# Designed miniproteins, single chains, continued (2), part 15

Each design is a single chain, and the fold is of that chain. pLDDT is the mean over its residues in the fold that is shown.

## One batch from the design tools (miniprotein)

Design m4490
Fold by ESMFold2-Fast:
Structure m4490 (fold): chain A 94 residues (1-94)
Amino acid sequence: MEEEILEAIKNEDAERVAELLVEAIEKGDPVTRGGAIGAMVDAVLRRKGITDPEERERARRELREKILSSEEFLREAALIAAEEIIEQYKKQQE
């Protein structure tokens, strides 16, 4: 699992990274699931430009609930997180 995610990141395969993040929530242990949810929430907050601490805490709660209750939003958030993870990895290599 960890090796598969890293290979998908190196290959810039956002769709595969998103798929693995969804699998982490559905089939992962509590730590893996929590990490995937956290990555998705943080990526969506960054995409929306939410930086105020108070607004960020409110939005984080709402996003976490939405990710756990909406399959459509889970898939969208996973893809956003995948794109952000790949971009961060690429910048670290430059």
Scores: mean pLDDT 79

Design m4491
Fold by ESMFold2-Fast:
Structure m4491 (fold): chain A 73 residues (1-73)
Amino acid sequence: AEQDELEAELGRIVAELHRLMQEKGVRVDMRITGELTADGRFTDVRLEVSGDVTPEVEELIARIKELLERLSQ
């Protein structure tokens, strides 16, 4: 299902971010917040990022934002 595909993609993005942090010593702090509605939708989703935002990290952030937007619909 699409949900399984989104979860797999998020897992892949997180793994890539972890590799960048370990292999290149990049320091990134990411915070994802939101509100779960009674009908099971995740709304008011916010992504906060601080630290070393390299071009590679910026690409991963863009992909995360796209996934969060799809999950919040």
Scores: mean pLDDT 72

Design m4492
Fold by ESMFold2-Fast:
Structure m4492 (fold): chain A 93 residues (1-93)
Amino acid sequence: SEEERRLRVEQARNFAKSILEKDPKIAEEAKKLFGDNELARIVYALGIVFGLKDKGIEYARKIEEAYKNGDTQKAEELAEQALLDILDEMRRL
């Protein structure tokens, strides 16, 4: 359901944020790659923890590109798609 999808996105986002707060190595790597781009760092952190680093980096770069183009809405949509895609791929493993 749509409510279940929203809950999964929120839980994934909060989990990724907790990784960035509690794991200094992942936080430093994310900051080095994406600077102050919070959405890119969140997506990268989730990708790393689930063993999907390349997918995390691909989505994070698309998020950065959307911000460079001034499209904040597209950046948020890409972040949501990334979180759901990473969660779905983890379930297949």
Scores: mean pLDDT 85

Design m4493
Fold by ESMFold2-Fast:
Structure m4493 (fold): chain A 89 residues (1-89)
Amino acid sequence: AEEKVEEAERRVQAVFQEAAPAINARIDAGDYAGAAAVVEEAARRSIEILREAKEENKEDPEVVKKLEELIEEIRAGLAEFRAELAAAA
């Protein structure tokens, strides 16, 4: 059960790690809208990964709950990141 959640977390981390150079390049250029777009796409892909993992493990309520918490964490993080970029601009 924990291994399934950890696997999903690793896949999500990989998405954001792959996106990080593009996000940093946009921020360094003052392109906060472009940086936000890259983060939004990474968040969208990550939520899709977690939704698939949730469907595959629907019979395990503990795994489903943890995956739902991760989805909510990504949504909250995206909202916070948007607010920080708006303040920096």
Scores: mean pLDDT 82

Design m4494
Fold by ESMFold2-Fast:
Structure m4494 (fold): chain A 63 residues (1-63)
Amino acid sequence: SAAELAEVNAYFEKVTKNLSSDERTRLQEKLNKYLAEGLSVDRIKLELDVEVGILDIKRVLGV
């Protein structure tokens, strides 16, 4: 629904605020795939949290 799409987009903006433009672009591509696969809002939020967490770990490790 339009409301679910708005909620997902708002969450994406919140969790990506500290990411580089390249990281945001890759995560946007993953978000588009999750939306195309029909994942629930809660599942998409969880997947975004995992992906942001992985990027944060990579940043700390200098990779």
Scores: mean pLDDT 86

Design m4495
Fold by ESMFold2-Fast:
Structure m4495 (fold): chain A 70 residues (1-70)
Amino acid sequence: SMMEELRERAERLLRELQRLVDQKAPKSEIDKVIEEAIRVANELRSLGDDRFSLRVGEQVSQAKLDYSAQ
């Protein structure tokens, strides 16, 4: 289903975001993944699944703290 495909995409994007932060990737690369993760989370929320909005929000906040502290 579209919702299952979006959930799998959200999970992959969260893993990719963590990988990029851990590897200290350029901010521009991290920002692109953040933008995509937010879009997918918003789509899931519009379909009635708000769990990823919270998870993405938390991980995005942590990533921004991590690269701002460098």
Scores: mean pLDDT 82

Design m4496
Fold by ESMFold2-Fast:
Structure m4496 (fold): chain A 68 residues (1-68)
Amino acid sequence: KIEKALKEAENILKMLKRKELTVEQVATILSAYFGMSLKDAKALVKEVTGGKEKVSLEEFRKVAEKAA
């Protein structure tokens, strides 16, 4: 599941030509791939990133590893 979530994140970054994801985008991917609520997903993202509004692909991997 982690590798599929990472590939989805990479595809979003490539399509939008961005280097970082929003917390909302990360929470949506976590909800879809790990079955967690958007509320819980957003809380996990904030915990791992220290409250940042933007999430790098490397930070996303750490969040996905904790969600699995």
Scores: mean pLDDT 79

Design m4497
Fold by ESMFold2-Fast:
Structure m4497 (fold): chain A 96 residues (1-96)
Amino acid sequence: MTIFERTIARLVEEALATGDFRAAVDRLAAYVHLMLILMRTNKEPISTLEQMVDIALAALDGLLARSTDPAQQAAIQQAKDSILYHHNLAIKELEA
């Protein structure tokens, strides 16, 4: 398991254990955004960024499947949208 995968797993466990679900989900999205910036800056292969996004989205989908709270569902969707937006920007820059 990579450091990235371990950090995502830890942030998922924090979201499940915390009284502040939105802050935990926002922290997960912020971590992914930071990693996408670092991978883009280092000109890592597009496949590396895609793998990281797939791991993050799968983790958020797992949280969504466990959630019946509309506010939690909205927080997860906003996190997914943010990750996809920053991923698309990183891919466009790497393809330039």
Scores: mean pLDDT 83

Design m4498
Fold by ESMFold2-Fast:
Structure m4498 (fold): chain A 88 residues (1-88)
Amino acid sequence: DRLKELLLKLHPEISEEELEEALKAFEELKKEAEKEGVEKIKEILEELMEPEKVEELAKELNMPVERVRELLETAKEIVDIIIEELKK
């Protein structure tokens, strides 16, 4: 439950449903990191955090732009943690 604890620390107001979706998204991100390498995932996240790309993604996901930014920032922090774990 390290990831669950981390998500609750970063987003104390996260709902149970949002927490479940975030954990599911993290498992997919972990699989992608194992396949493509964490550095590639980090580059993709940085590209998605460009203002223009965030707006496009928000439209595709039918979500507010601010919410998409929060999710991408959280994903970036999680990727940094994965990178640190791989160094150990």
Scores: mean pLDDT 69

Design m4499
Fold by ESMFold2-Fast:
Structure m4499 (fold): chain A 95 residues (1-95)
Amino acid sequence: AEEILAELEKLKKRTEELLKELEEKIEKGTLNVAEAIAYILRAIGDILDADLLLEKARADPSLSEEELARIEELAEEIKKLCEKIIEKCKEVLKK
């Protein structure tokens, strides 16, 4: 549980930093099309990483219902952050 939670917390921090960087570039008007595509690909990668960690947790019969629920909640938070990144980038790709 500790290892999966630590990896998800690290992933969440990485995703939050990515969103912050994206929002700063949008505010400054410096985000170009190639960068927007790169942010979308990174967000998709983070969703896949979160899903893999969640699958590993669900496959572990030693995890308590409370530990699994916490892992599921954290994975969903990461996915929501990634969806926000993708939506912001889609707006930049619409001219």
Scores: mean pLDDT 85

Design m4500
Fold by ESMFold2-Fast:
Structure m4500 (fold): chain A 87 residues (1-87)
Amino acid sequence: MSPEEQIMRLLFEMLHLLRQGRFDEAEAKFAEMLALIRTLPADEALRLIDAAITILEDEKKSASPEVQAKLDEFIARLRALKAEIEA
């Protein structure tokens, strides 16, 4: 499995866990995803971060208030990682 495929798998596993209210497990999958993104070349990492933010913003539109709050936290952390890589 490519790193891109692994990251997308972790992203969708995280979303599935969030929809089930399994926030601790979702956090673990998100942390694993961020760790993998950090191992990539900057251009690939930035492209995947932008894709992940787009997916999470779309998910937020139909999510419960509790899941929306957690998605906002994850989006903020992805934006922070993007800023770190661009520096």
Scores: mean pLDDT 88

Design m4501
Fold by ESMFold2-Fast:
Structure m4501 (fold): chain A 81 residues (1-81)
Amino acid sequence: SDALLAEAARLLEEGAKALEEGDYEKAYELFSQARDLAKPVSPQMYAGALYGMSLAYKGLGKDDLAKKLLDEAKKLVAEGA
């Protein structure tokens, strides 16, 4: 629980740093790992990971895949209220 939350938060922070550095493939991998850890414990962090993955795909020029992940993240936020 707390250990999974801490690890997911660390991966989200590292993913954000990879985005800032322009390492979109690394960012996608880090956000994917954060997604898997966050899914059972935090809907908010899970949605955040999908949003990060969307930004990474946009950086890679994969606009259709980025849009699908963004729409999924937005849907989760709307349903998670």
Scores: mean pLDDT 87

Design m4502
Fold by ESMFold2-Fast:
Structure m4502 (fold): chain A 80 residues (1-80)
Amino acid sequence: GLSVLNYITNQDLKNELLSLYDKYQETGDKDILNFLTEIDVIDGVESIKVAVLEMPDEERLETLNKRAQEALDQFLKEQS
């Protein structure tokens, strides 16, 4: 599948998402898997998917980064 990580422009957000992916690979945590598939880091049914050959416009890129940040913030709150 195509990874949304290639379209994340905020480096801190990208690093946090990569850290979660690494933790998933180490632990097999299903909650992390479900989160990462939802935001299209791993192939998922309801992911925010962007084609590599079709660069999103500025508004769509900004919306994608904002939604990914909000989803991460919500996920981290639920882990607390």
Scores: mean pLDDT 66

Design m4503
Fold by ESMFold2-Fast:
Structure m4503 (fold): chain A 75 residues (1-75)
Amino acid sequence: SERLEEALRNLERDSKEVLELARKGVLSDEEIRRTVEVLRGLSKKARENGNFELAEVSERNAKELEELLREREAS
C-alpha cells in the first residue's frame, strides 16, 4: 500500500529527527520515555496486524532512544 510505504518513510524520518533532538539535549528524559512507549505500542500493534516491517522499524527506534536515555542517566 502506498499509504503504508509513505507512513513508514515518515516514521523513519521523524524518528531520526527525534533522536537528533534528544542527542542535542532539546528533549527531556520524560519526553524521550513517552516517545519510547508510543513506539513500543506501535510495534506491538504492527506485529498483531502482520506488519513486520513497521514493527521492526518502530522497535529499533525505541531501542535506540532507550539506549540514549540509559547513557544519559549513567553519566
Scores: mean pLDDT 78

Design m4504
Fold by ESMFold2-Fast:
Structure m4504 (fold): chain A 100 residues (1-100)
Amino acid sequence: SELEKLLKEIEELLEEIKKAIEEKNFDKAVQLMGELSKKVEEAFKKDSKVSKEEAEEILKRLEDLTIRAILYLSQGKEEEAKKEFEKAIELAEKALKKIK
């Protein structure tokens, strides 16, 4: 299905984000997080298991964690930024499990 294809694309994207963080390619990690948010939003629109309100809350939390990571990077705090990215990845992985 289109949803199954989208979920696979999100899983691949999560692995690419993890690799970018490991390689300290934070610019790429930020770009991929933006792509992740768009695909997760599309997955929520195609799925009936998550309410619109819950989907909006998850997407807002994902955005806030990404913004926090960017702010830490702007301060040279790479370790703190990494922790915020890891929280965002965990949130996205948990959201995916609700759809599956």
Scores: mean pLDDT 86

Design m4505
Fold by ESMFold2-Fast:
Structure m4505 (fold): chain A 107 residues (1-107)
Amino acid sequence: SAAGREAMREMAERMRAEDPELAALMEETGRRLAKAESEEEAQRLLAETADELVRRGLLEPAEVEALRAADAAEPGLGRARALNEILIRRRREAAAVILLAIEEARA
């Protein structure tokens, strides 16, 4: 949906201040996913995004090991799920930083 793409762009702008390389890759992946014609294509795009994150060195060593372990347990799908969990975790950390900044501004 148009609203979904707009929300992703807003999130990308917020992430761009903290991690511009990751934000740019997420925005590109979102645009590619919007054009995916099947679940198989969507899973493949997510797996390719995980590979690109590893290649660019944008992941912590523990996150790289998590992706490797997930791929070994369930090829393709496991890697895609592990990537989604990493992205969700990073989004929660950003929310925590924002909440802390609000509390500090109130003091």
Scores: mean pLDDT 65

Design m4506
Fold by ESMFold2-Fast:
Structure m4506 (fold): chain A 82 residues (1-82)
Amino acid sequence: SLVDEEIERLKKYMNLTDEEIEEARKLLQRAVDAARNGTEEEISRLAYELAQRAFGSPRDAALASAAMTVLAKAVLERKEKE
């Protein structure tokens, strides 16, 4: 899945705790769900929330970047399967 692929990528460049991995997994799953089942307006709103989160801590910025990547990939996958 897109979530599992991105979590494995995060583990390679960030020393995440198990709790941080679970928080990341929740955020990435939210991004996938929005991309697959959401409207353009809902996707845009989530993208804005992620952009705002990127101005937080370095950890928040990394998680927001990962979630944005998953969001973009899931939107592309949705279009390819149409």
Scores: mean pLDDT 80

Design m4507
Fold by ESMFold2-Fast:
Structure m4507 (fold): chain A 80 residues (1-80)
Amino acid sequence: GEDVRRRMREGAEKLEREGADPRAVRLVRDLADGRIPDSTTLDDIDLAEEAVRNNRGLTPEEKQMLLSALRSARESLERS
């Protein structure tokens, strides 16, 4: 729960440090807080997934955690 959310926030900081798109960083932070903004699009999720995959500071475990959260968000959005 909270430990995973803290690690997701740390992941967002690593994305921001490498100059990831602010929309990708904000989406990861919102997901860490248990929120999917109503304005979120599939393109926003694709952008965030690309930022996570290309980041050099994230460990493989951190990447899997963030990509799993983004996958859950995608599934929720597809059901909206």
Scores: mean pLDDT 84

Design m4508
Fold by ESMFold2-Fast:
Structure m4508 (fold): chain A 64 residues (1-64)
Amino acid sequence: PPTIRLNVDTSASSQEQADQIAAALEALGYPAAARAVRDFAAANPDASLEQVEDAALRAYIREA
């Protein structure tokens, strides 16, 4: 069918992904990177998954 009303939910996905990434970073021993990812998600609740991943990668590189 021609319905494409599936790209309208980003907030929940970005928040959930940020929490998962932050938990993984903490488990690996990068608490500063985990905090930065959570702070980014809190400041940008409507951020895309790509933006959250970019923020996580930047924080990880800075911490590692």
Scores: mean pLDDT 69

Design m4509
Fold by ESMFold2-Fast:
Formats: sequence, C-alpha cells, structure tokens
Structure m4509 (fold): chain A 90 residues (1-90)
Amino acid sequence: SEVEELEKKLQKLVDQIKNSNKKERQILVKQMIDLAKKVLKDDKSVQSKVINLLRQSGKDEDGVGYATQARNLLVEAVEEKKKKEEKKKK
C-alpha cells in the first residue's frame, strides 16, 4: 500500500540517521522535513509537530528518538488522511 511504501522510506531515513555523523544527519533531517511538508501539505498542525520533532532530531545527541517519533506521527497522519479520502468516495 501507499502507507507501507511511505513507512519503509521513512524507516530507511531513520536507520540512516542512526549511522550518520552530525553533518549527514542535518541532510537526512532536511529530507524528512521536505517529505513531511509534501505529504502533510493540507494538515498544517500535524506538519508543524513533525517538523519540530525533526528539528530536535538534528540538534540532539539522541537524534534517533525524535526522528522515530516524527516517523510514527507522519505515518499515522497519512493513514488518517487516506481514511478521510475513502469516506468521500460514494
């Protein structure tokens, strides 16, 4: 499913953050932020929460915890969006 593909892509980015130095982590965090902005373009509240978690991931020594929280929130938001879109189909 589309949600499963997104989850795999986000997990790959989180795994890369685990093995990254500070400079590489900034690049990976930016990629996740750009993805969140694209995916959550119509849900600014959740988008803001995800971006804040990703910014914390880039600044903190334990960037993985924040990146994992951001991944989970983004996946949940996409699942809810899909559920809402299905409800609009007659």
Scores: mean pLDDT 78

Design m4510
Fold by ESMFold2-Fast:
Structure m4510 (fold): chain A 80 residues (1-80)
Amino acid sequence: SAQIDQARQFIQYWQNNDYAGAFRIAQILSRTIPQAVQDAMRAAGHGDIAMAIRVIRQIADRANDQDIQDFIDQIDAQAA
């Protein structure tokens, strides 16, 4: 799946602290969200990174991909 490959590429950039690279992939992933949801998230102050994480979370739920699941677990735990 192109979305799984894009999620993995985002995670790779993020884990390497290449936030510019992560942001470029986030712009691609954010465009897969319905426009009304994008508009609502932007109005709430959320950017493409937050929207990309939303898409990656949905991919984790569907794909049962361990690397993607580990990333979401890391995001959920990073305030600990």
Scores: mean pLDDT 81

Design m4511
Fold by ESMFold2-Fast:
Structure m4511 (fold): chain A 81 residues (1-81)
Amino acid sequence: VTAEELIEQARKDLELGKKYAPELVKREMERLGLTEEQYILLIAGKRAARVLGRDPGEIYRTALEDPEKAIELAKKLLEEV
């Protein structure tokens, strides 16, 4: 599994979320103050954490306190896959 594959899977996850729960997805992005591209990185980072045997919830907990730090964490995890 590559970082590019995880990002593409995350884009598909977001599109499914928009289709089945559009209000929830919009509310979550607004709450975290993230753009669509940043939210995709957050989802991809959770997938990368799982691949690496780390806690995927760590990224989301970080995003609740510091969204920018969570995006940087997600990018680092994607570099490690």
Scores: mean pLDDT 84

Design m4512
Fold by ESMFold2-Fast:
Structure m4512 (fold): chain A 78 residues (1-78)
Amino acid sequence: SKVQQVLQAATDLAEALEDGDREGAQKARDEIYSLLPPDVAEQLVKLAEQQAEASRAGDYQSSQRYAQQIKQLAEQAV
């Protein structure tokens, strides 16, 4: 489903950002923007960036909260 594709792209972005994988992060951003309207894509990218920062800091509660917000945004975006 489109929701599953969006969630996978968001996960790929967060993981690439955590790992410092610039190429993977750009690929994931491109996929998010191909699947969603620009305004929604921008919101999703921002949440994925915040999730990656929380994970890098060891703040897994905040990381989980951002993941839940990403899921809700993806479900509403279709």
Scores: mean pLDDT 87

Design m4513
Fold by ESMFold2-Fast:
Formats: structure tokens, C-alpha cells, sequence
Structure m4513 (fold): chain A 79 residues (1-79)
């Protein structure tokens, strides 16, 4: 079920983005927070478009890439 894959992907992106944004705000880096928000927004759009096209493989690819990028931003914000 592609809707379930989409929902799980979007939830993981939201959770990763919230952690990264919180870390950026915690260090007072508003530009980093904005960058994280833009990255998450792009990933959400890519996942939603792939789901509309019925492309399960692309839903997973875009989700995994976006989550990885958000995790890298979190690590950078915590350094």
C-alpha cells in the first residue's frame, strides 16, 4: 500500500526535521534552521509526487535521502 509507505516516510521526515530544527534554534543558527526547513519541504514534495505516480521505489529513495540529509544537518547543528 503506497499510502502507508507515504505516511511512514512523511512521519520520519517530520521527526528528523523537528530534531534538526530544534538543534539549529538551540545554537541560535536561524540560517541553518531555514536550510533544514527547505530541505524537509523539498523531500516532502518529492515523496508526495512519487506516491501520486504510484512509484513505491521512488517514495523510499526520496524518503531515505531526505532523512539522511536531515540527520547530517542534525549532526552539524550539534557540533
Amino acid sequence: DIEKLKEEALKKIEEAAKKAIAAAYGRGDMSMAQEIMELASKGVKEVEEAAKKGDKEKVLEYAERTIKELEEMLKRAEE
Scores: mean pLDDT 86

Design m4514
Fold by ESMFold2-Fast:
Structure m4514 (fold): chain A 70 residues (1-70)
Amino acid sequence: SMMQEENQRWIDELEAAARQLAALAGDDSPDAQFQRGVYAVKMAVYWTLLKKHGTPADLEEARRRLEAIA
């Protein structure tokens, strides 16, 4: 799209949030549980923006980056 740079930023932010969730794996403290909720909401926001404004290529890149973390 003509907003390619903004779409790439959203992909980067989505990946960053997913990496933070992965980094909290195995930490069952209340603070870690709260932070997992925060990062899950952040992922939902950026994924929704990408679905609404991204190209099929942007969505496929985002999917691949998330799959690589899982």
Scores: mean pLDDT 85

Design m4515
Fold by ESMFold2-Fast:
Structure m4515 (fold): chain A 71 residues (1-71)
Amino acid sequence: MEMLLDDPAVQEALRKIKETKERMKSLNEFEREVELGVLRVYFASLIAVEEDPLVKASLQALMDKAEEELA
C-alpha cells in the first residue's frame, strides 16, 4: 500500500497507536471515545507539521485505519 512503514515519523505513529490500543483494553465505551479523540488530535498535529507529502499521506492512512479499527 501507499504507506511508508520504514519512515521514523510513521514508526512513532505506529507506536502511539499500539500504546493507545493497549490502554483501551481496560476502558469503557465513553473512555475509548475520549482516547480515540486524543489519538485524532495527535495525528492532526503530526500531519500539520510534516512537510513530506508521502509521510503526510501515510500518517493520514494510519489515522483512518486506527479510527476504523478502534471506533
Scores: mean pLDDT 76

Design m4516
Fold by ESMFold2-Fast:
Structure m4516 (fold): chain A 81 residues (1-81)
Amino acid sequence: MSPAEEAALAIYRAQVQALLDWLQANPDASEAERLRAAIQALETMKAQIRASDLPEDVKARALSFLDRQIADLEARLAEAE
């Protein structure tokens, strides 16, 4: 992988770990609360990718991927409510 892709992956891994830590700390969280936490983690990743010095094409690909993941989670959240 390129150094830029590795940097983007590091942001992803950090936010996934934070989400897993939140889920472990909140075992009684509802499905809707878990989905909202996951959406928030992805929105945080998007903000960090946008603020980074990554190449514009790498940012565009990462943001496109995250937007699709957020849309999928929002659809699941609508079904959970």
Scores: mean pLDDT 81

Design m4517
Fold by ESMFold2-Fast:
Structure m4517 (fold): chain A 91 residues (1-91)
Amino acid sequence: SEAERLLREFIEHLEQIKKDYEETKKVLDKIAEKSEDNRITAELMKRLIEKQIKDYIDKLVEEMKSRGDLERILAYLEQKRAELEAAVAQA
């Protein structure tokens, strides 16, 4: 269904963000090993990146709300919950 596609794409996007940040952290950790000043800079950069990631995800969620995509995903999840509850009740 369209709702399944939207949910899958959202999850895939979040996984990509996670992978990109993990790779960035590895680079920053190597830089941090060179000096105390670099360590402080790397910690600051990590916090800034984390804030940017949060702001980006918040923006994605708001865009999904504006398109009705989030409502569609929630309706799909509620339908799947109802199906599972019905299956359990008949077992």
Scores: mean pLDDT 82

Design m4518
Fold by ESMFold2-Fast:
Structure m4518 (fold): chain A 82 residues (1-82)
Amino acid sequence: MKGVMDMMRGIIINTGVATVHLADELGDQKTADEARELRRKAIDAMEEALKTRESGVKGLEEATEQAKRLADLYKEVLDKKK
């Protein structure tokens, strides 16, 4: 479990940074702000999953959903650059 959470944290942070950078290059401040918010929500949900066993599964599911949204946003920004 810990190894999976550490890996997911790294992916969320790196994808968030990449998405913000690409959006900033395109002058798309709204998309950059959305990427920052999705990254924050994913990290917050993951941190919540670590607080109690009861919130663990739900928090991990929520973190995964927010991370997927961030990955989808990254793809959209990448497509705009093309």
Scores: mean pLDDT 74

Design m4519
Fold by ESMFold2-Fast:
Structure m4519 (fold): chain A 57 residues (1-57)
Amino acid sequence: ERAALLAQGARHDELAADAERVLDRYASTMSPEARAGIRQLAAQHRATGAALRAAAA
């Protein structure tokens, strides 16, 4: 259980980092809506990862 929670948290951190990388590269070519959506997705993955790590503690 604990190991699974930590693995899931790490996966969400990877997804957040990937979304942030896309935003850093392509933000200038995106609509404001697309940029906001990707930023929100990254934030949600970060929050989920943090919650899973807290649950594992």
Scores: mean pLDDT 84

Design m4520
Fold by ESMFold2-Fast:
Structure m4520 (fold): chain A 73 residues (1-73)
Amino acid sequence: FPVLVGGTARSYLDKAKKTGLLSDEQIEEIKKLALEAGVDPYTVIGQAVLLSENGKEAVEIAKEIIEEYKKYL
């Protein structure tokens, strides 16, 4: 169900950009790291946004999430 998955992840991304939690540059950095690891970038961004209060923390949490996903790939 692409509408369900895409809608949820995209909603968190849009909110992060609107609130200034993540910059476009930080989003691209997370996307690159996730894709290199074979992980869905929108899932990583959504989780990082939920667990962080600012962009620097979000990028750091995203790196931790990617490492955890690598263990299950």
Scores: mean pLDDT 68

Design m4521
Fold by ESMFold2-Fast:
Structure m4521 (fold): chain A 82 residues (1-82)
Amino acid sequence: IEAHINGMAAETARQLEEAMRELGLSREEVLELVAEGFKEQLIKMGFSEEEAEEYAERLRRLAEEAAADPALRDALLAEAKA
């Protein structure tokens, strides 16, 4: 799950600017939508609401940090592929 979160965070960060332009939303709003969708999916996969909330918050934080730091984004993608 952690490797999956890292990969999704990096991909979210990579596509963040385009998503903001396409949707007309702020960075914060796009990250909220991604985190909410991920939480919903984890609950459907059998995770508890508490676990899903924690993982979704981790995804949001990592995606926001990776959007500001290309080196972190590359590292997260490498971790996801390992």
Scores: mean pLDDT 75

Design m4522
Fold by ESMFold2-Fast:
Structure m4522 (fold): chain A 95 residues (1-95)
Amino acid sequence: KERKTVVVRYSAEETKELVEAAKEEGIDRAAERLADEAAAKGRAAGGAVRLILEVTPSMDVAAAGELGRKIAEFVRARAPEVERVTVELVEAPAP
């Protein structure tokens, strides 16, 4: 059974900005907003979303992981047509 997967990737700089915004507005609210965007992309792609957050040792990796986890939870709750949501934290390449 073939399904298309959409990849939503955030750079280390983007991940840092998202984490800082989540701390300001609340992590659940930030995750809900980002989940709506990811769900729309997943629906368009035929039911799978892979979320990649690039991280560096100097950032709040735990907060980035929590944000990604919450995004996946909201996608699963709001878009039952998105069959699979995966979250991956990857180390940003050295400068």
Scores: mean pLDDT 77

Design m4523
Fold by ESMFold2-Fast:
Structure m4523 (fold): chain A 110 residues (1-110)
Amino acid sequence: DLEKLIEFAERLAESFDLSPEDREELLRFAEEVSNMSIDELIEKLRELSEELGLDADAILESIKERSKTPEELKFLLQEQIIFLKTLLLRQERGDRLIEEARRQGLPVVV
């Protein structure tokens, strides 16, 4: 359900304090994810998990164990992928903020 995925993405954008630009990207990503097949969703899960240093196979097995129907599996995959995209956007924002602070000569220690 596209509406549920958009609502989920909007809640994540608010909870993680995403910029308007990153929020817009997340919403477009949720629309793309709503149209993906299960096989495409599994590949996207692997891609995002690798970028975040997470075990995609462990995440996928957890989702499969919680799902009882193909429709439920698809929806849980879509939510998980949108969540991982949110974490990636937040991580990229953190890196950009640190770099900008260093350019301005501010003391930043991470």
Scores: mean pLDDT 80

